Designed miniproteins, single chains, continued (5). Designs and how they scored, part 91

Each design is a single chain, and the fold is of that chain. pLDDT is the mean over its residues in the fold that is shown.

## One batch from the design tools (miniprotein)

Design m19150
Fold by ESMFold2-Fast:
Structure m19150 (fold): chain A 100 residues (1-100)
Amino acid sequence: SAATEAEIRRMIDELDTLPEIVILSMFHPLLAPHVMNELARDEDLFTEFAKKLAQHASVETLIKILENMKKYVRKSLYDRFFEEVLKHASPEKKAILEKL
């Protein structure tokens, strides 16, 4: 089942308090397409989620998330999310992620 807008907003609000292993679990193959499709309905939520993820998660966790999304999320939505992550990532994280 897809997450509700309220559940996604709570997830975004709590993202910087969540352990990285919990964040990574949200991008499990069965969950990632549903979460991303719901986020894609609200441009502000999509941008805020990508921003917080880029700022909070380690580069190692971001690589794993992006690799999973590339496999399981449709290309147009993956490309849009990757662009937003790069826009908000630190220069050091961005340099590494651009090589994906």
Scores: mean pLDDT 79

Design m19151
Fold by ESMFold2-Fast:
Formats: sequence, C-alpha cells, structure tokens
Structure m19151 (fold): chain A 82 residues (1-82)
Amino acid sequence: AEVVRSYGHRVVRDAAEIRPGDVFLATRGERDGWADIAAAVKAGAVGIIEEVPIPEDRRADIGSVPVIPAEDLEKKVASLFK
C-alpha cells in the first residue's frame, strides 16, 4: 500500500459531496460533525482531517479510516509529496 495513493485525492467539506477516494475535512464549528464524519466514511472517504480531537467514544464510528489532525496535516502533506 505504498505504491500510488496520493494522486487525485480531493478534500471535501460537505459529507453529501463525498465520493469514494475523497478526503473529508471536519471543521471545528459544526455541532453535528461526528454524524458528518460517519456519513463521509460510509460514502467511501479514504481519510478524515479534523480540527478537534476525536473523543474516545466516537473513534469506533470511524472504523479503520485514517484520521489526520489538522495540526499535523502540513507535516503529512510534506510526507505525501515526497
């Protein structure tokens, strides 16, 4: 799983617009952000970028989808660029 994965991913803020292979951006201001995260995962999101830490109780709703804190995103993007 280290061959090709960082080409063509789109960052989407609206869970209803998520397509398989997209990355969902969960913003801090949304009251129902956890429901949007679950909907994005169900729609085929391959990753989640979050501005607030996920509570332990909500981590189970994400399953195996990787979560990237927005604070670490710049470091992660540099790694993906390679």
Scores: mean pLDDT 62

Design m19152
Fold by ESMFold2-Fast:
Structure m19152 (fold): chain A 94 residues (1-94)
Amino acid sequence: MSEEELEAEIAVSLALMVASIMLQRADRLAKEGLDEVAEELRRLAEELRERAREAEELAKKSDEEAREAAERAREATREALRRMDELDARARAL
């Protein structure tokens, strides 16, 4: 395994871990009656999982594409975390 392949594997794994955390939060929000926010979190988690899968496939092609895949997975994770923070703030305001 190249360093580029390892970095991509780590970035994809972190994205999938964040998606799992988001699904756990969505389940708790749904139990509190915040069904709309919970549904938005579930959609965001699925979007992150899809982007992570795309990055995983890209990383298999070459070391250059593995580097690109790691960048895309990190960007997807950062975007998902920002959107989750916005949803958390909205939930607290309800």
Scores: mean pLDDT 86

Design m19153
Fold by ESMFold2-Fast:
Structure m19153 (fold): chain A 91 residues (1-91)
Amino acid sequence: SQAQAAALTAAVAAYLDELARSGTPGAESTGLSLANQAVKVSGQSLEDAQKALLEAIDEALRAAEAVSKIDAEQGEAMREVAEAARAKVLA
């Protein structure tokens, strides 16, 4: 239902926003980006919201891999935020 989609996207956005505030600079940037995506899809169906969030997370993981070739610590922090977001969406 749309109410369930709204509750899920709000919970994911709140979780990612908290991670962004508590993490390293790389984690902060990734967390804020994913939180913005979660808010944007809050009016969609649960299935569409989950699909859009998982696609955004996949792109964040690719960005983390690219960054890790230049700065391994920053890339790992970005990857951890994206993986935590994936676990939250799939819960």
Scores: mean pLDDT 70

Design m19154
Fold by ESMFold2-Fast:
Structure m19154 (fold): chain A 74 residues (1-74)
Amino acid sequence: LSEEEKKILEEVKELAKKYKNSPDIKYPPTPEHREGVALWAEGRRAEALRAFLRAVKENPLDDKAQVAAYLTAL
């Protein structure tokens, strides 16, 4: 992973840790999360991670578990 990717991962981990006990994760995911899933499937990891970070920041209770699941798969 690049230094930029590591920083994004660390920020997402901190956000996921902060919101880990949130009971009301909304589904379907935000447009940013859907973009991230598509980019991840294409192997564009840095762009996918940035999209997931935007999804978490703009909707902090939405899809944090999905973001955490994708980060765990790394």
Scores: mean pLDDT 61

Design m19155
Fold by ESMFold2-Fast:
Structure m19155 (fold): chain A 64 residues (1-64)
Amino acid sequence: DMENNILAAEAGKEMAKVYADLPREERQRLAIKTANLALEKDIEEIEKMIEYLKKGEVEKALEI
């Protein structure tokens, strides 16, 4: 599904934008979470995570 691939790429870009200011542990947790969502192709969860990351709500993104 092309839309899933685009959303996964957007999630990665949003993560990259905030990575400089995040502790190493939080960065690693986000990376694992994003990879798992991309493998499962859960569009709704990927979209929700992107929205939380855009707002700087890292903890909420990890709870997805």
Scores: mean pLDDT 69

Design m19156
Fold by ESMFold2-Fast:
Structure m19156 (fold): chain A 99 residues (1-99)
Amino acid sequence: SLEEEIQERYDRLLKAAREDAEKRGVSPEVAELTALQGLYLYLESHKDDPLYQKFAEEVRKKLRELYERLRKEGKVSPATFEALDRIWEAEEAERAARA
C-alpha cells in the first residue's frame, strides 16, 4: 500500500539521518527532524497527487509537534521554533492566496 511505501521510505531516511547524526555528534532527535523534513519534501513534490498531499500535511503536523516537543525540552531554541513557525504560516498564506 502507499502507506507502507511511505513508512518504508521514512525508515530508510531515519536510518541514514541517524548515521549522519552520529558522524556529526548531534542528538538522535535531530536525526528524526531531518528524516521527517526529507519525507515531507518528497511527498510535497507530488503536488498534483491528492493522496501524497494528504500524507504531506500529516507529516508536516508531526514535524511541528516534534519541533514543539524539542523546544520544551530545551533541545531547540524558542527563537528557532518561532522563526520556523512564521515561515510555515507565511507559506500557507501564500498557498491560500494562490488557490
Scores: mean pLDDT 74

Design m19157
Fold by ESMFold2-Fast:
Structure m19157 (fold): chain A 70 residues (1-70)
Amino acid sequence: SAQRQQLLQQLAALAAQLLADPDDPAVRRQMARLVSELFGVPEEEALAQLDRVAEALRRHRAAPDARVSL
């Protein structure tokens, strides 16, 4: 329980860093490792998913209105 709580706190801190700077690959690699430890997902798979999240965040920053089409 204590180990899981510590890893979750670290993941939350890294998630805040990713939202602040999606261009930092070191943050994504650190998150991928923690996600792998917490959820049993292969680290490579977690990293690929986080890279896609970072790309979506970059697109949103560059063109937030482009995602809404009516």
Scores: mean pLDDT 76

Design m19158
Fold by ESMFold2-Fast:
Structure m19158 (fold): chain A 98 residues (1-98)
Amino acid sequence: SKEEVQKKVRETLKEIVKEFIEKNPHLRDILLKPLSELTDEEAIEVARFLSDVREKLVEKMKQSTDPELQEAMRKWLSKSFDEQAEELREIVKEIEKE
C-alpha cells in the first residue's frame, strides 16, 4: 500500500541517520536545533549531513527492486532543503526517544 511504502522510506532514512550519528555524535545536538537557531558553521554541517543522507538514499533506491518504493524515494529526494532538514530533525527526535 502507499502508506506501507511511505513507512519503508521513513525506516530507510532512520537507518541512514542512525549510522551517520554513530560516526558523528556531535551532529545529533546540531540536528535537534531549529534551522533559525543554527550558526553559519552548524548550517554547513547540516547541509553536508543532508548531502550524505541523500547520497545513501540514492544508493538504496538503485538497489531496490520495488518500483513503488523507488518512486517514493525519488519524491523524497525532490523535496526542498528545508522540508528534508525538518523531516531529518523529526527522525533524530524519534531516535532519541528509543
Scores: mean pLDDT 84

Design m19159
Fold by ESMFold2-Fast:
Structure m19159 (fold): chain A 65 residues (1-65)
Amino acid sequence: MSKEELDREVKEALAIMGIALLKRIAENTTDPEKRQKYNEAIEKAEKLLDEGKVDEAIKVIRDAF
């Protein structure tokens, strides 16, 4: 394993954890506008992860907070 591969795996794990946290925040949010914003960010981040765009997924998650 190269450092570059390890760093990518760590970023991917962080993105997955970020999505899980956003899902939990969305479920506990009583504000429908904020809930919708979190759900949209979750869908976009999941799509980016599926495409291997880990840095873009992390940015979407970060922008949702």
Scores: mean pLDDT 81

Design m19160
Fold by ESMFold2-Fast:
Structure m19160 (fold): chain A 79 residues (1-79)
Amino acid sequence: SVEKFREALEKDPALQKAAARAVLNSERSGDENSLRMAARELARRLGLEVTEENLDELVEALKETGKKYLSVTSESEVL
């Protein structure tokens, strides 16, 4: 579920850094499909079911977490 995904992101600094890296990579490439792939991969690692209906919500959770992490951490510390 999206709730479990958000909770996992909030608890794990490594996942927060991964989210930030995914956001930076998407901005660098201009390819939003890279965010969808990252969200799917991270959700699968957490044993979460990814459906077409929930994927957009997982992507938004990933973007929100990545942006919050980047707001308090320099880009050089993420890359």
Scores: mean pLDDT 80

Design m19161
Fold by ESMFold2-Fast:
Structure m19161 (fold): chain A 62 residues (1-62)
Amino acid sequence: MLRPSDAEIEFNAYLIRIAVDRALGDYDGAIETAKEGIERLKDNPELVAELEKIRADLEAQK
């Protein structure tokens, strides 16, 4: 289980990576980053829900 501050830092790092992949048009890479974040942050249901929403949006844009 990650400490709250560690989970928040990792979540923000995943968001930045997803944003960079999106800016480059790499939606497959962005989706994979979101999936990795969901698995890594699985003990934090709020963060998982946000990443799942982002993943669904990315998949809809492919």
Scores: mean pLDDT 80

Design m19162
Fold by ESMFold2-Fast:
Structure m19162 (fold): chain A 90 residues (1-90)
Amino acid sequence: MVAAWGAIAASEYERLGRLDLAAQARNLVALDDASQAQMIADLNQLISDMLTSAVDRALEISDEVREQGIRDREEHIALTRERIREELAA
């Protein structure tokens, strides 16, 4: 179970581009079989928390980049309009 769970987690981390976390997940499946039941609960909670946090942060960054892009575009339009006014006045 831990090996299958770790493989799924590693695959998802690779899909998200988190190669560091994928390697960490693979290392967890090397743990002793006697610890599997406890590790499944701990690993599931840890990975769930980490993925939720990563997704939330990625969405925040995406929103910040989008907002900055809109602002930069509006500034560019304003500067272009001013330049056109200068040319028409000349």
Scores: mean pLDDT 66

Design m19163
Fold by ESMFold2-Fast:
Structure m19163 (fold): chain A 81 residues (1-81)
Amino acid sequence: MEGRIEGLKTEAEWAAREALEAVREGKKSVEQALAGLRQFRDVLLAEARADPRLSEEDIARLEAYLEELFAQTERELRAIA
């Protein structure tokens, strides 16, 4: 499976799960995991904006999805510690 937007969403979901698991396993602090997720989000959005195949609407939809996903992930991370 790989529409470009669906691929980027899948990568973000994978990053969120890795962050949660790393904190649960004691491999990273909550703050380290959050910093990693913020950096990953910024890289994904920069790549999406540089892709001429993606419309402004596609990018806005991806940005909204990433904000909601990472906000929920932050809440879950903070609940662990």
Scores: mean pLDDT 82

Design m19164
Fold by ESMFold2-Fast:
Structure m19164 (fold): chain A 99 residues (1-99)
Amino acid sequence: MEDEARRLQLEAETVAALAEIFIALTKMYLDRKKELSPEALEHYRKAIELFEKAVELANQASEAARRGDLETARKLLDEAIKYLKEGIEHMRKADEIDA
């Protein structure tokens, strides 16, 4: 139980950190590419929204794990990972359109 709470907290903190890195990278791409198509721009904006949601959910998962609410922590962590993956797919689609 205590060891599982530590693992869930660490996993949640890792997901939050990864999502924050992807937000920073996506914003750098938006800043550097002055000639983005409207469709590519929409995918980059959607990616940022999804990564921001992943950070929010991952932080909530970390707090739930810290309280020993492992069921809530697992559910929130799973949702955070889902949003992280969806954000990455939107970045991939934006890159394909903008290439």
Scores: mean pLDDT 85

Design m19165
Fold by ESMFold2-Fast:
Order: C-alpha cells, then sequence, then structure tokens
Structure m19165 (fold): chain A 80 residues (1-80)
C-alpha cells in the first residue's frame, strides 16, 4: 500500500523534474534488492551491519540525485 503510493509519487516527481521514469525505476529496483538482502539477513539472524556499505552507497545515490535536480539546500531541509 505505502510502496505503491511512493511509486506513484516518484513517477509524478520524475515527470515534474524532467527526468526519465526509467532512472527512478532503476533506483527503486536497487532499493528492493537491498531490502530483500536485509530481510533475508534478519530472518537468518545475521547482523545487518554487514550491509552498511551497500545501504550507505544507495542512500548517497538518492541524495546526489535529488541534490542535482532540487538543489542541496532543498534536500537538506527535506531530510532534516
Amino acid sequence: KEKEKLKKEIEEAAKFLGVDKSTIEKMLKEFEKLKKKVEEAVAKGVDVSVFKDEIEKFLQKIRDFFEKHLGKDVVEQLLK
């Protein structure tokens, strides 16, 4: 429910920002892949900190993308 709503909002944002929907879709696929890895690790009792680098790299990609299109100041206000 929440995930479908976020996808729709991202599609609208991509259109508003003038970027390809496929770029946003690629980011969502990377997020889903990381989420699955973390969920599988939790189920197996593995410390999720082993995925810290992958998670941080993905979050940095998201931040860089929004900073490029919205400006750094706007992104910092949104993520406060």
Scores: mean pLDDT 70

Design m19166
Fold by ESMFold2-Fast:
Structure m19166 (fold): chain A 55 residues (1-55)
Amino acid sequence: MPSIEELRAIIRDFEARFGRAATIALLRMILADPTASPEIKAAAQAEIARLEAAA
């Protein structure tokens, strides 16, 4: 699993290429994954909030 900083960079790159809705869907899948760490889920939740605020 990449670091939290690498994960944020990957998510921003994904958003730039595939758009906000696709990125939110990916992040929601991460939140639904029972194997994801609490730190990864917290980062995903923060990115969802950022994307929704930017809309």
Scores: mean pLDDT 77

Design m19167
Fold by ESMFold2-Fast:
Structure m19167 (fold): chain A 70 residues (1-70)
Amino acid sequence: MKVAVAASGKEGEEKGKKLEEEGIPSFLGSPLKGVQEAIKAGADKIIVLSKNKIEADQAKDLAESHGVKV
């Protein structure tokens, strides 16, 4: 399973960077754009990390609309 991270905010970005060190691709700054890039990269599952519920929900909806697990 190919996993990717889409993260925003201080805590999300810190966790995303830590996962990137473990070899999991992380896309920081915007969860929505991060999900778009992860889908383009062929991710089977995306971990969305954001304290902003609206951003997180939009990112999850986008991933699910493309058949990607969140």
Scores: mean pLDDT 77

Design m19168
Fold by ESMFold2-Fast:
Structure m19168 (fold): chain A 85 residues (1-85)
Amino acid sequence: LLRPNPELLALLRESGFTRDTLSLDTLEALLMKYLEQQKLFDPEDPNIALVSDTRLGELFGVDTLDLRDSEGLTALLLRHTTRVE
């Protein structure tokens, strides 16, 4: 299980997450839900999320997310979590 840092946890709370720990699969699913709820997908390319000037972009230090780069997305998420158990 992974424990998100307080800043990532706050973002997940806005997506309806109520726990303190989750699996990587659940974390990735909640990230996708957050992007959909905030309407951050590029209308010209649904594999790109535009996160410039958002709390998520500030947290990750990026302007865009390439959703086809699963390895890069996993590494980015793991940088903001601590392994527990």
Scores: mean pLDDT 80

Design m19169
Fold by ESMFold2-Fast:
Structure m19169 (fold): chain A 94 residues (1-94)
Amino acid sequence: SPLEEIIRETFERIKEIIEKNLPKEVAEKLNRGLESALKTLEELIKKDPEKAKELAILVLRQIIQEMKKLNAPEEAIKELEEIRKETEKRLEEA
């Protein structure tokens, strides 16, 4: 599924940014949350693709807010915002 590929690729990019910019224990906790969200999204894609798109965008926005609360570098936040904008566009086209 193009939708599943877009979401999976986006989440992998986000996991890498988290790992590079946060302490190991904090990054592992946040990435476990992302893995749980990805499983929920993969199930939702099969049942309701439009709701899956909405939930994926919500998860991206929540991760960015959490990264800001954790005082991640400004460069990391900007990169995440660019990924979010790119992903929102790709999801609208899928």
Scores: mean pLDDT 87

Design m19170
Fold by ESMFold2-Fast:
Structure m19170 (fold): chain A 113 residues (1-113)
Amino acid sequence: MLTREEAVRQIRELAKEAKSVEVLRGVPGADAAIVLDGTKIALIDGRGLSYEELLERLKAAKDAGYTAAFVVSEDPERARKAGREAGIPVMVLDPEGTVEDLVRAAEEAIKEK
């Protein structure tokens, strides 16, 4: 499970290395998304979701062409299991961090380009 600082660092590094970075909101299957040179990463707040609800969101993200997901969850094993069942790689973020922390990290990296 990634800490807030680790997840923010990963997003900043990926965004700085990418030639094009876009942040999307209100996307199918995710609360937000980050697009890096055409690679789509879904950002999902998994807190308060049932296993079935999380699985449905991850399946929708995969069907929409997302290659990976960051999921905020208190239960990293449950989130990873849902990712495996949906067929999308899941990186689990500790609930200390939020989807907005990742969005802000990407937006700050865009401003520094």
Scores: mean pLDDT 84

Design m19171
Fold by ESMFold2-Fast:
Structure m19171 (fold): chain A 90 residues (1-90)
Amino acid sequence: SKKEVEELVEEFRKLINDLINGKISLEEFLKKFGELYNKIEELPVDYQKEAIKEFIKLLDEAIKDPRLTEEEKETLELIKEKLEEKLKAL
């Protein structure tokens, strides 16, 4: 549903903020991202596309944050590239 997409997007926004603020490790971020991605794959294809597009937008904004370490920035860029590839395949 649209509400499930909105909830996943908000959870991902919080997860990114926790990483930027040093509240979670990069390892914990990747684990929790994987859990969110699995939930996206359970959605109907149109809602998968919507969720992935919103995740890409959040990553575009996050990557510009000067508080990120180089490793964190490179990891977020890689995740964005993989999501863009997935979106093209849907």
Scores: mean pLDDT 89

Design m19172
Fold by ESMFold2-Fast:
Structure m19172 (fold): chain A 61 residues (1-61)
Amino acid sequence: SSELQERIDKVNRETGERTRRLLQEADRRGWSEEEKEEIKRRQVREHTERLDKLYEEEKKE
């Protein structure tokens, strides 16, 4: 549905913003490129989990 797509778009934007903030914090703390790649991988996993939750919520509405 269009409402589901709007919610997906919001989650996508929020994930992008969160990832950016975490990478900025990693830079501030002097983390390595390898540690920053781990942050990116973790954010991808969390993003998938958030989308799965959103799809389950849609099914219950």
Scores: mean pLDDT 82

Design m19173
Fold by ESMFold2-Fast:
Order: C-alpha cells, then structure tokens, then sequence
Structure m19173 (fold): chain A 106 residues (1-106)
C-alpha cells in the first residue's frame, strides 16, 4: 500500500484495501480506503466506505461515521449528515464529535 501511494496510485491502493477489508472483515482497511478516496476527491465513495467500516465494528469505527457525516454535509446533504452523526452517537454515546456536530446542525 505505502509503495503504491509513493508512486501516486491512490486508487490502486484504495482498491487493494477494499479487497482486504471485505475478504477479512477488517474495518480498519475499509476506513483507510475511505481516507484515500477523500484524497482523490471522491467523497461519495469515501462516505460509503466509512459506513461499511462502521457496520463491521460500530464502537471502534464511530469516528469513521462522524467523518462520513462531515463529508455528507460538505456535499450538501445535511439530513444524511445528521443521521450519520446520530448513528455514531448511538454506537458510542461518549463520541463528543458526533454530539457537537448534531448540535451545530440542529
């Protein structure tokens, strides 16, 4: 992955992480792939990958869903952003980022 990133192949690195994450049910791999799609400017794909990572491990990946909410809000979908923040807070009630972002958008 690192060597592909050094070569400027963010998309190839992200696809390798998606394959690994789906094959091994590794939420961290899907979260890393989402971060690479953010660097590529594909925010809709990044949101999808963060949601998949969260579904595999909701407690550990609650911050990934907060990031998905941030991207949904950036894309103009405030309703989706609020729902993603609420879902993150339901999985981890101590997620202060989710709580603060809901308060800002409400």
Amino acid sequence: VTKLLEQGDYEGAAEALIERGEKTNDPAALEQAGRLYEKLGDYEKAVELYEKAFDLDPVRMSDSLVRAGDLANYLGDKEKAIKLYQKALEANPNNTRAKNNIDKLS
Scores: mean pLDDT 82

Design m19174
Fold by ESMFold2-Fast:
Structure m19174 (fold): chain A 93 residues (1-93)
Amino acid sequence: SKAKFAQELMKQFKKIIDELLKDGFITKKQADELQKTLEDMVKKDSTPDEIVKKLMDLLKKIKPDMTPTQYTAEALRVIGALIDAELAVRKAE
């Protein structure tokens, strides 16, 4: 279900955004902007690849001084959230 995937994806990314905020990696304003962007992309029926690309582009813009290792770690976090959302939807079937 598209709606179930959207809900689970939002839930998983909210957890990541909250962790990034708690760790001081992003500001509250940046967390709100990331959440808003994700909500808009889900409403537009964006593909997982489009969502990953957009979020990584935004994280790089927010933290331009990220090392390649830090960027890779954040990319893996985002990919993990997509996998978790997909698995949650499959368990509901």
Scores: mean pLDDT 74

Design m19175
Fold by ESMFold2-Fast:
Structure m19175 (fold): chain A 85 residues (1-85)
Amino acid sequence: MKEHVLAALDRALAEVDEMEANAAAVAEELGTSPAALREALARIRAVLEAARAAIAAAKTDAEVEAIARATLAEVQAIMRELAAA
C-alpha cells in the first residue's frame, strides 16, 4: 500500500507542475482566473508534499490510509473553494 500511495502522490505532484506551467490555459478551461488557480495549486502542492513526508514516515497501512483520506479531503476542499470563486 505505502509504495502505491507514494507513487500516486508523485504523479499528483507532477500533474500540479504541469497545471502550473499551463495555468492560463487551464484557468480558462475551468472558468476561473489564472491567479485563483495558481493560489489553489500552491495550496494543493503544500498539502501533497506534507502528505508525502507523513506517508514516508508512516509504519502501518492504517496510518497510510488515514493520511491518504485526510489528504484527499483537504485537496477536495481546496478544489471546492476554487469552483465557488
Scores: mean pLDDT 83

Design m19176
Fold by ESMFold2-Fast:
Parts: sequence; structure tokens; C-alpha cells
Structure m19176 (fold): chain A 68 residues (1-68)
Amino acid sequence: MVSLAVAPLGTAEERDTVEVLIKVVSGEITPEQLLADFRAANPDRKVTLLEEPEPGEGGVAVFEVESG
């Protein structure tokens, strides 16, 4: 039995504290190596690789870091 339910349409509310770390790489280092180094330096935070740079030319690697 419903008592009372009112919910607004989906909006840009309800967001967690999530930081995106953008790291430039020269193309010699693999994203896996960068991720391993990052986790070694930040063992208490959850970090995932979202996007890897193009190999051989360098570029930008995007990491999602969640703070507890």
C-alpha cells in the first residue's frame, strides 16, 4: 500500500565524490604500468583506468579515483 511517493525527474543531483585524474604519457609507458604505479602510491583508494592513450605517440590516460 502506497503512503506517499513523489520523486522529481532525473536531474544532475545525487553525485558521489569522484575525481578524474588525467595523466599525460609519452607513449613508452603502458597504461597497465601507470595503473600499477598509481595503486602502489595510493593503496587506500580505488582507482580504475577509464581510457588509455594511443600507443607509440603518447597522449592522455584517464583514471577514475574514488575517495573514501
Scores: mean pLDDT 60

Design m19177
Fold by ESMFold2-Fast:
Structure m19177 (fold): chain A 73 residues (1-73)
Amino acid sequence: DAGARGGRLGGEAGARAGAKGDAKQGGILSYTTAHEAGASPNGATRAGAGGAAWGSQGDVDRGIEVGERAGAL
């Protein structure tokens, strides 16, 4: 939670600067889908490997939720 605001804004800005959010979000969604399907038993591996590439998982979750909410509207 702490730093999630900064991380979230940084994550979105980075995605937009990198590839309009396509490349970064595509990778994040793929990882999130695998994580969800696997019931996240290997938190250490997931946090280590995924965290290094996609940053904070909380930040990713927030981004996806906001995207769905905006799409629903």
Scores: mean pLDDT 42

Design m19178
Fold by ESMFold2-Fast:
Structure m19178 (fold): chain A 95 residues (1-95)
Amino acid sequence: EVEKAKEEAAKKLREAAKFILELAHSPDQSIYDIAKKLEEIAEKVLKEIEEVKEALKELEELLELAKRTMPQPVVEKLEESVKAVEKVLKVEEES
């Protein structure tokens, strides 16, 4: 179950990265940086539980940045990704 939760979270993070790139008509460096960071977070989510905890912290920081700079649909996509990563940690705690 933990492995399935990790795969689902990684999928949502990659979908979020693709969504923000597709939403932008002329993506600037900041949009590319956010998309790249989401891909890096997705890779961390597939590793050990300590890296999943780091991924959650990085994703929460990215969400706070997005709330200030990105349109609402991007923010909502990132919020879904946060919930997916939180579920990985919850499943791990429940064994």
Scores: mean pLDDT 79

Design m19179
Fold by ESMFold2-Fast:
Parts: sequence; structure tokens; C-alpha cells
Structure m19179 (fold): chain A 59 residues (1-59)
Amino acid sequence: MSGGERKLGTERGKELAKEFSKVSDELGKLLGIWYRDGGGRVAADEFRRAYLEELEKKL
């Protein structure tokens, strides 16, 4: 177990929280494009699920 990695995780979490607004805006734009492109719902659902899981891992 690496104590130093806990600090890195905390710092990344703080940065992600501050960048959340920008990421959220880009996410909405991508979802809008996918919904329009016809493959939208399946792709959007997969994206949202993968995004949340990746976010948890980076916390």
C-alpha cells in the first residue's frame, strides 16, 4: 500500500471537481451529437456509464 498515492488521488480529485463544469458542458455537446447521429441512445448510455466508472476510479 502506497501512502504517497493517496495524496496524488486527492489532488486529482480536486482538479477534476474544478474542471467538472467544463467537462459537463463537453459531455452535453457529445450526447447531443450522438442523439442526432442516429446511434445516439445506445452510444450515449454506454458513454455515460463508462464515464462515471472512470470518474470513480480517478477519485
Scores: mean pLDDT 64

Design m19180
Fold by ESMFold2-Fast:
Structure m19180 (fold): chain A 85 residues (1-85)
Amino acid sequence: SPHLEMSIQLFRLAALNTEIWLLARIKAPLEEIERAYAEFRAEVGRVLAWAEKHLSEEEVEELRRTVQRLERRVEEIIREHRRQA
């Protein structure tokens, strides 16, 4: 179902977000963090494109707000990591 698929997509995005946070906390090489970030950004694009095609307008807006929150968190983490390098 579209609702189950959306839940799976959101779980995957949250997992990628957590990976980036963990890599930054462990002070992993910037290349590894940038790879994970690129994967996260690509996945965001795919999820939003899928949602616009398969979900209601209201559900797309809820998803966009959730994605924007995850994006802001990742951007803050990477900015802080680069500042410490």
Scores: mean pLDDT 83

Design m19181
Fold by ESMFold2-Fast:
Structure m19181 (fold): chain A 72 residues (1-72)
Amino acid sequence: MSPEELIEEARRRAEEGARRARSLEEVAQTGKEATDWVLEKAREAGLSEEEIREVVLRADGIATGVVIEAAA
C-alpha cells in the first residue's frame, strides 16, 4: 500500500467515524484510531522512518481537521 493510499484510507475512516459518532469524544477517538491504523500499516509495509513520519503527520492533520469540523 502506498503512502497516498494510506492517507486516503485514513481520511475515509475519520470521516465515516465522525458521521457515526454520537459525541465529540467518539469523533476524537475515531480520528486517533485512523492515525494509529496508518502508523501500524506503514510499519507493516516496511516504509522508511522518514516516510512513516510524513504519512503519520498527514493522517494526523486530516483527523484533527475532522475533529475541529465536528466540534463546530
Scores: mean pLDDT 79

Design m19182
Fold by ESMFold2-Fast:
Structure m19182 (fold): chain A 83 residues (1-83)
Amino acid sequence: MAEEAKRLAEEGKLLEARKKAVEALKNLTPENIREVLEALKALAEAGDSVAPGLLELLAKEAEKLGDFETAEEARRIRDEALA
């Protein structure tokens, strides 16, 4: 799911990438959370207007999993995308 979202974002298929990223966010695990971060980073770099909000959702879910490093990185990418 998350790997597919990243690929779609890199291809410029932002709506499809966004749908896949949202699905991955609903199924976050310690094993896939880094792939979801990479997918959302690719969406933000491609200029997707919703990606900063999804990065904040990822940060909150990462905190629930005890992954504070991923949460901080997600918020950093969000802030860069909003600048």
Scores: mean pLDDT 81

Design m19183
Fold by ESMFold2-Fast:
Structure m19183 (fold): chain A 98 residues (1-98)
Amino acid sequence: MVSKEEAREELRLTAEGVRELAEEAPSMSKRELEIALIAQALSAIGAAWMAYQAGDEEAAEVALEAARRLVEATDEEDKERVAEVLREVAERLEEAAE
């Protein structure tokens, strides 16, 4: 069984990756950004699964919503708007990890 501490650590690591991507997003090509967004969405799904296994349904729902928002961001043409979405997603994941 996944511990709540392990699930929280996975949420923190996912939030860190999303926050780092927010800083890099304006300088990335459209293709690089799409690949990175999908990769972070997969990380968020993994974090959601761990949270769910740990019995933290609220954290699991936050991580699933993060994954959906990251995938939706692949349709955004404005890289600065993508960076704003990434920062908001990171904040939500950081909050869920506490």
Scores: mean pLDDT 87

Design m19184
Fold by ESMFold2-Fast:
Structure m19184 (fold): chain A 63 residues (1-63)
Amino acid sequence: SGLSPETIEEAKKIALELLKENPSLTYSEIVSEVAKKLGISKGTLLRKSGLSARDLVEFIFES
């Protein structure tokens, strides 16, 4: 993935907080909200990672 370690750590923190509030969020919804919190578009986050929404969410939780 083309994401910096710092960006991955921040994305993981955001995703964990989102899932704590709503554990029923889809992969697409998690990526959209993470991108908003990072100040970028969902499309930019997906392009920069080179991953699908599902693969990106799995990657940040396994990092």
Scores: mean pLDDT 81

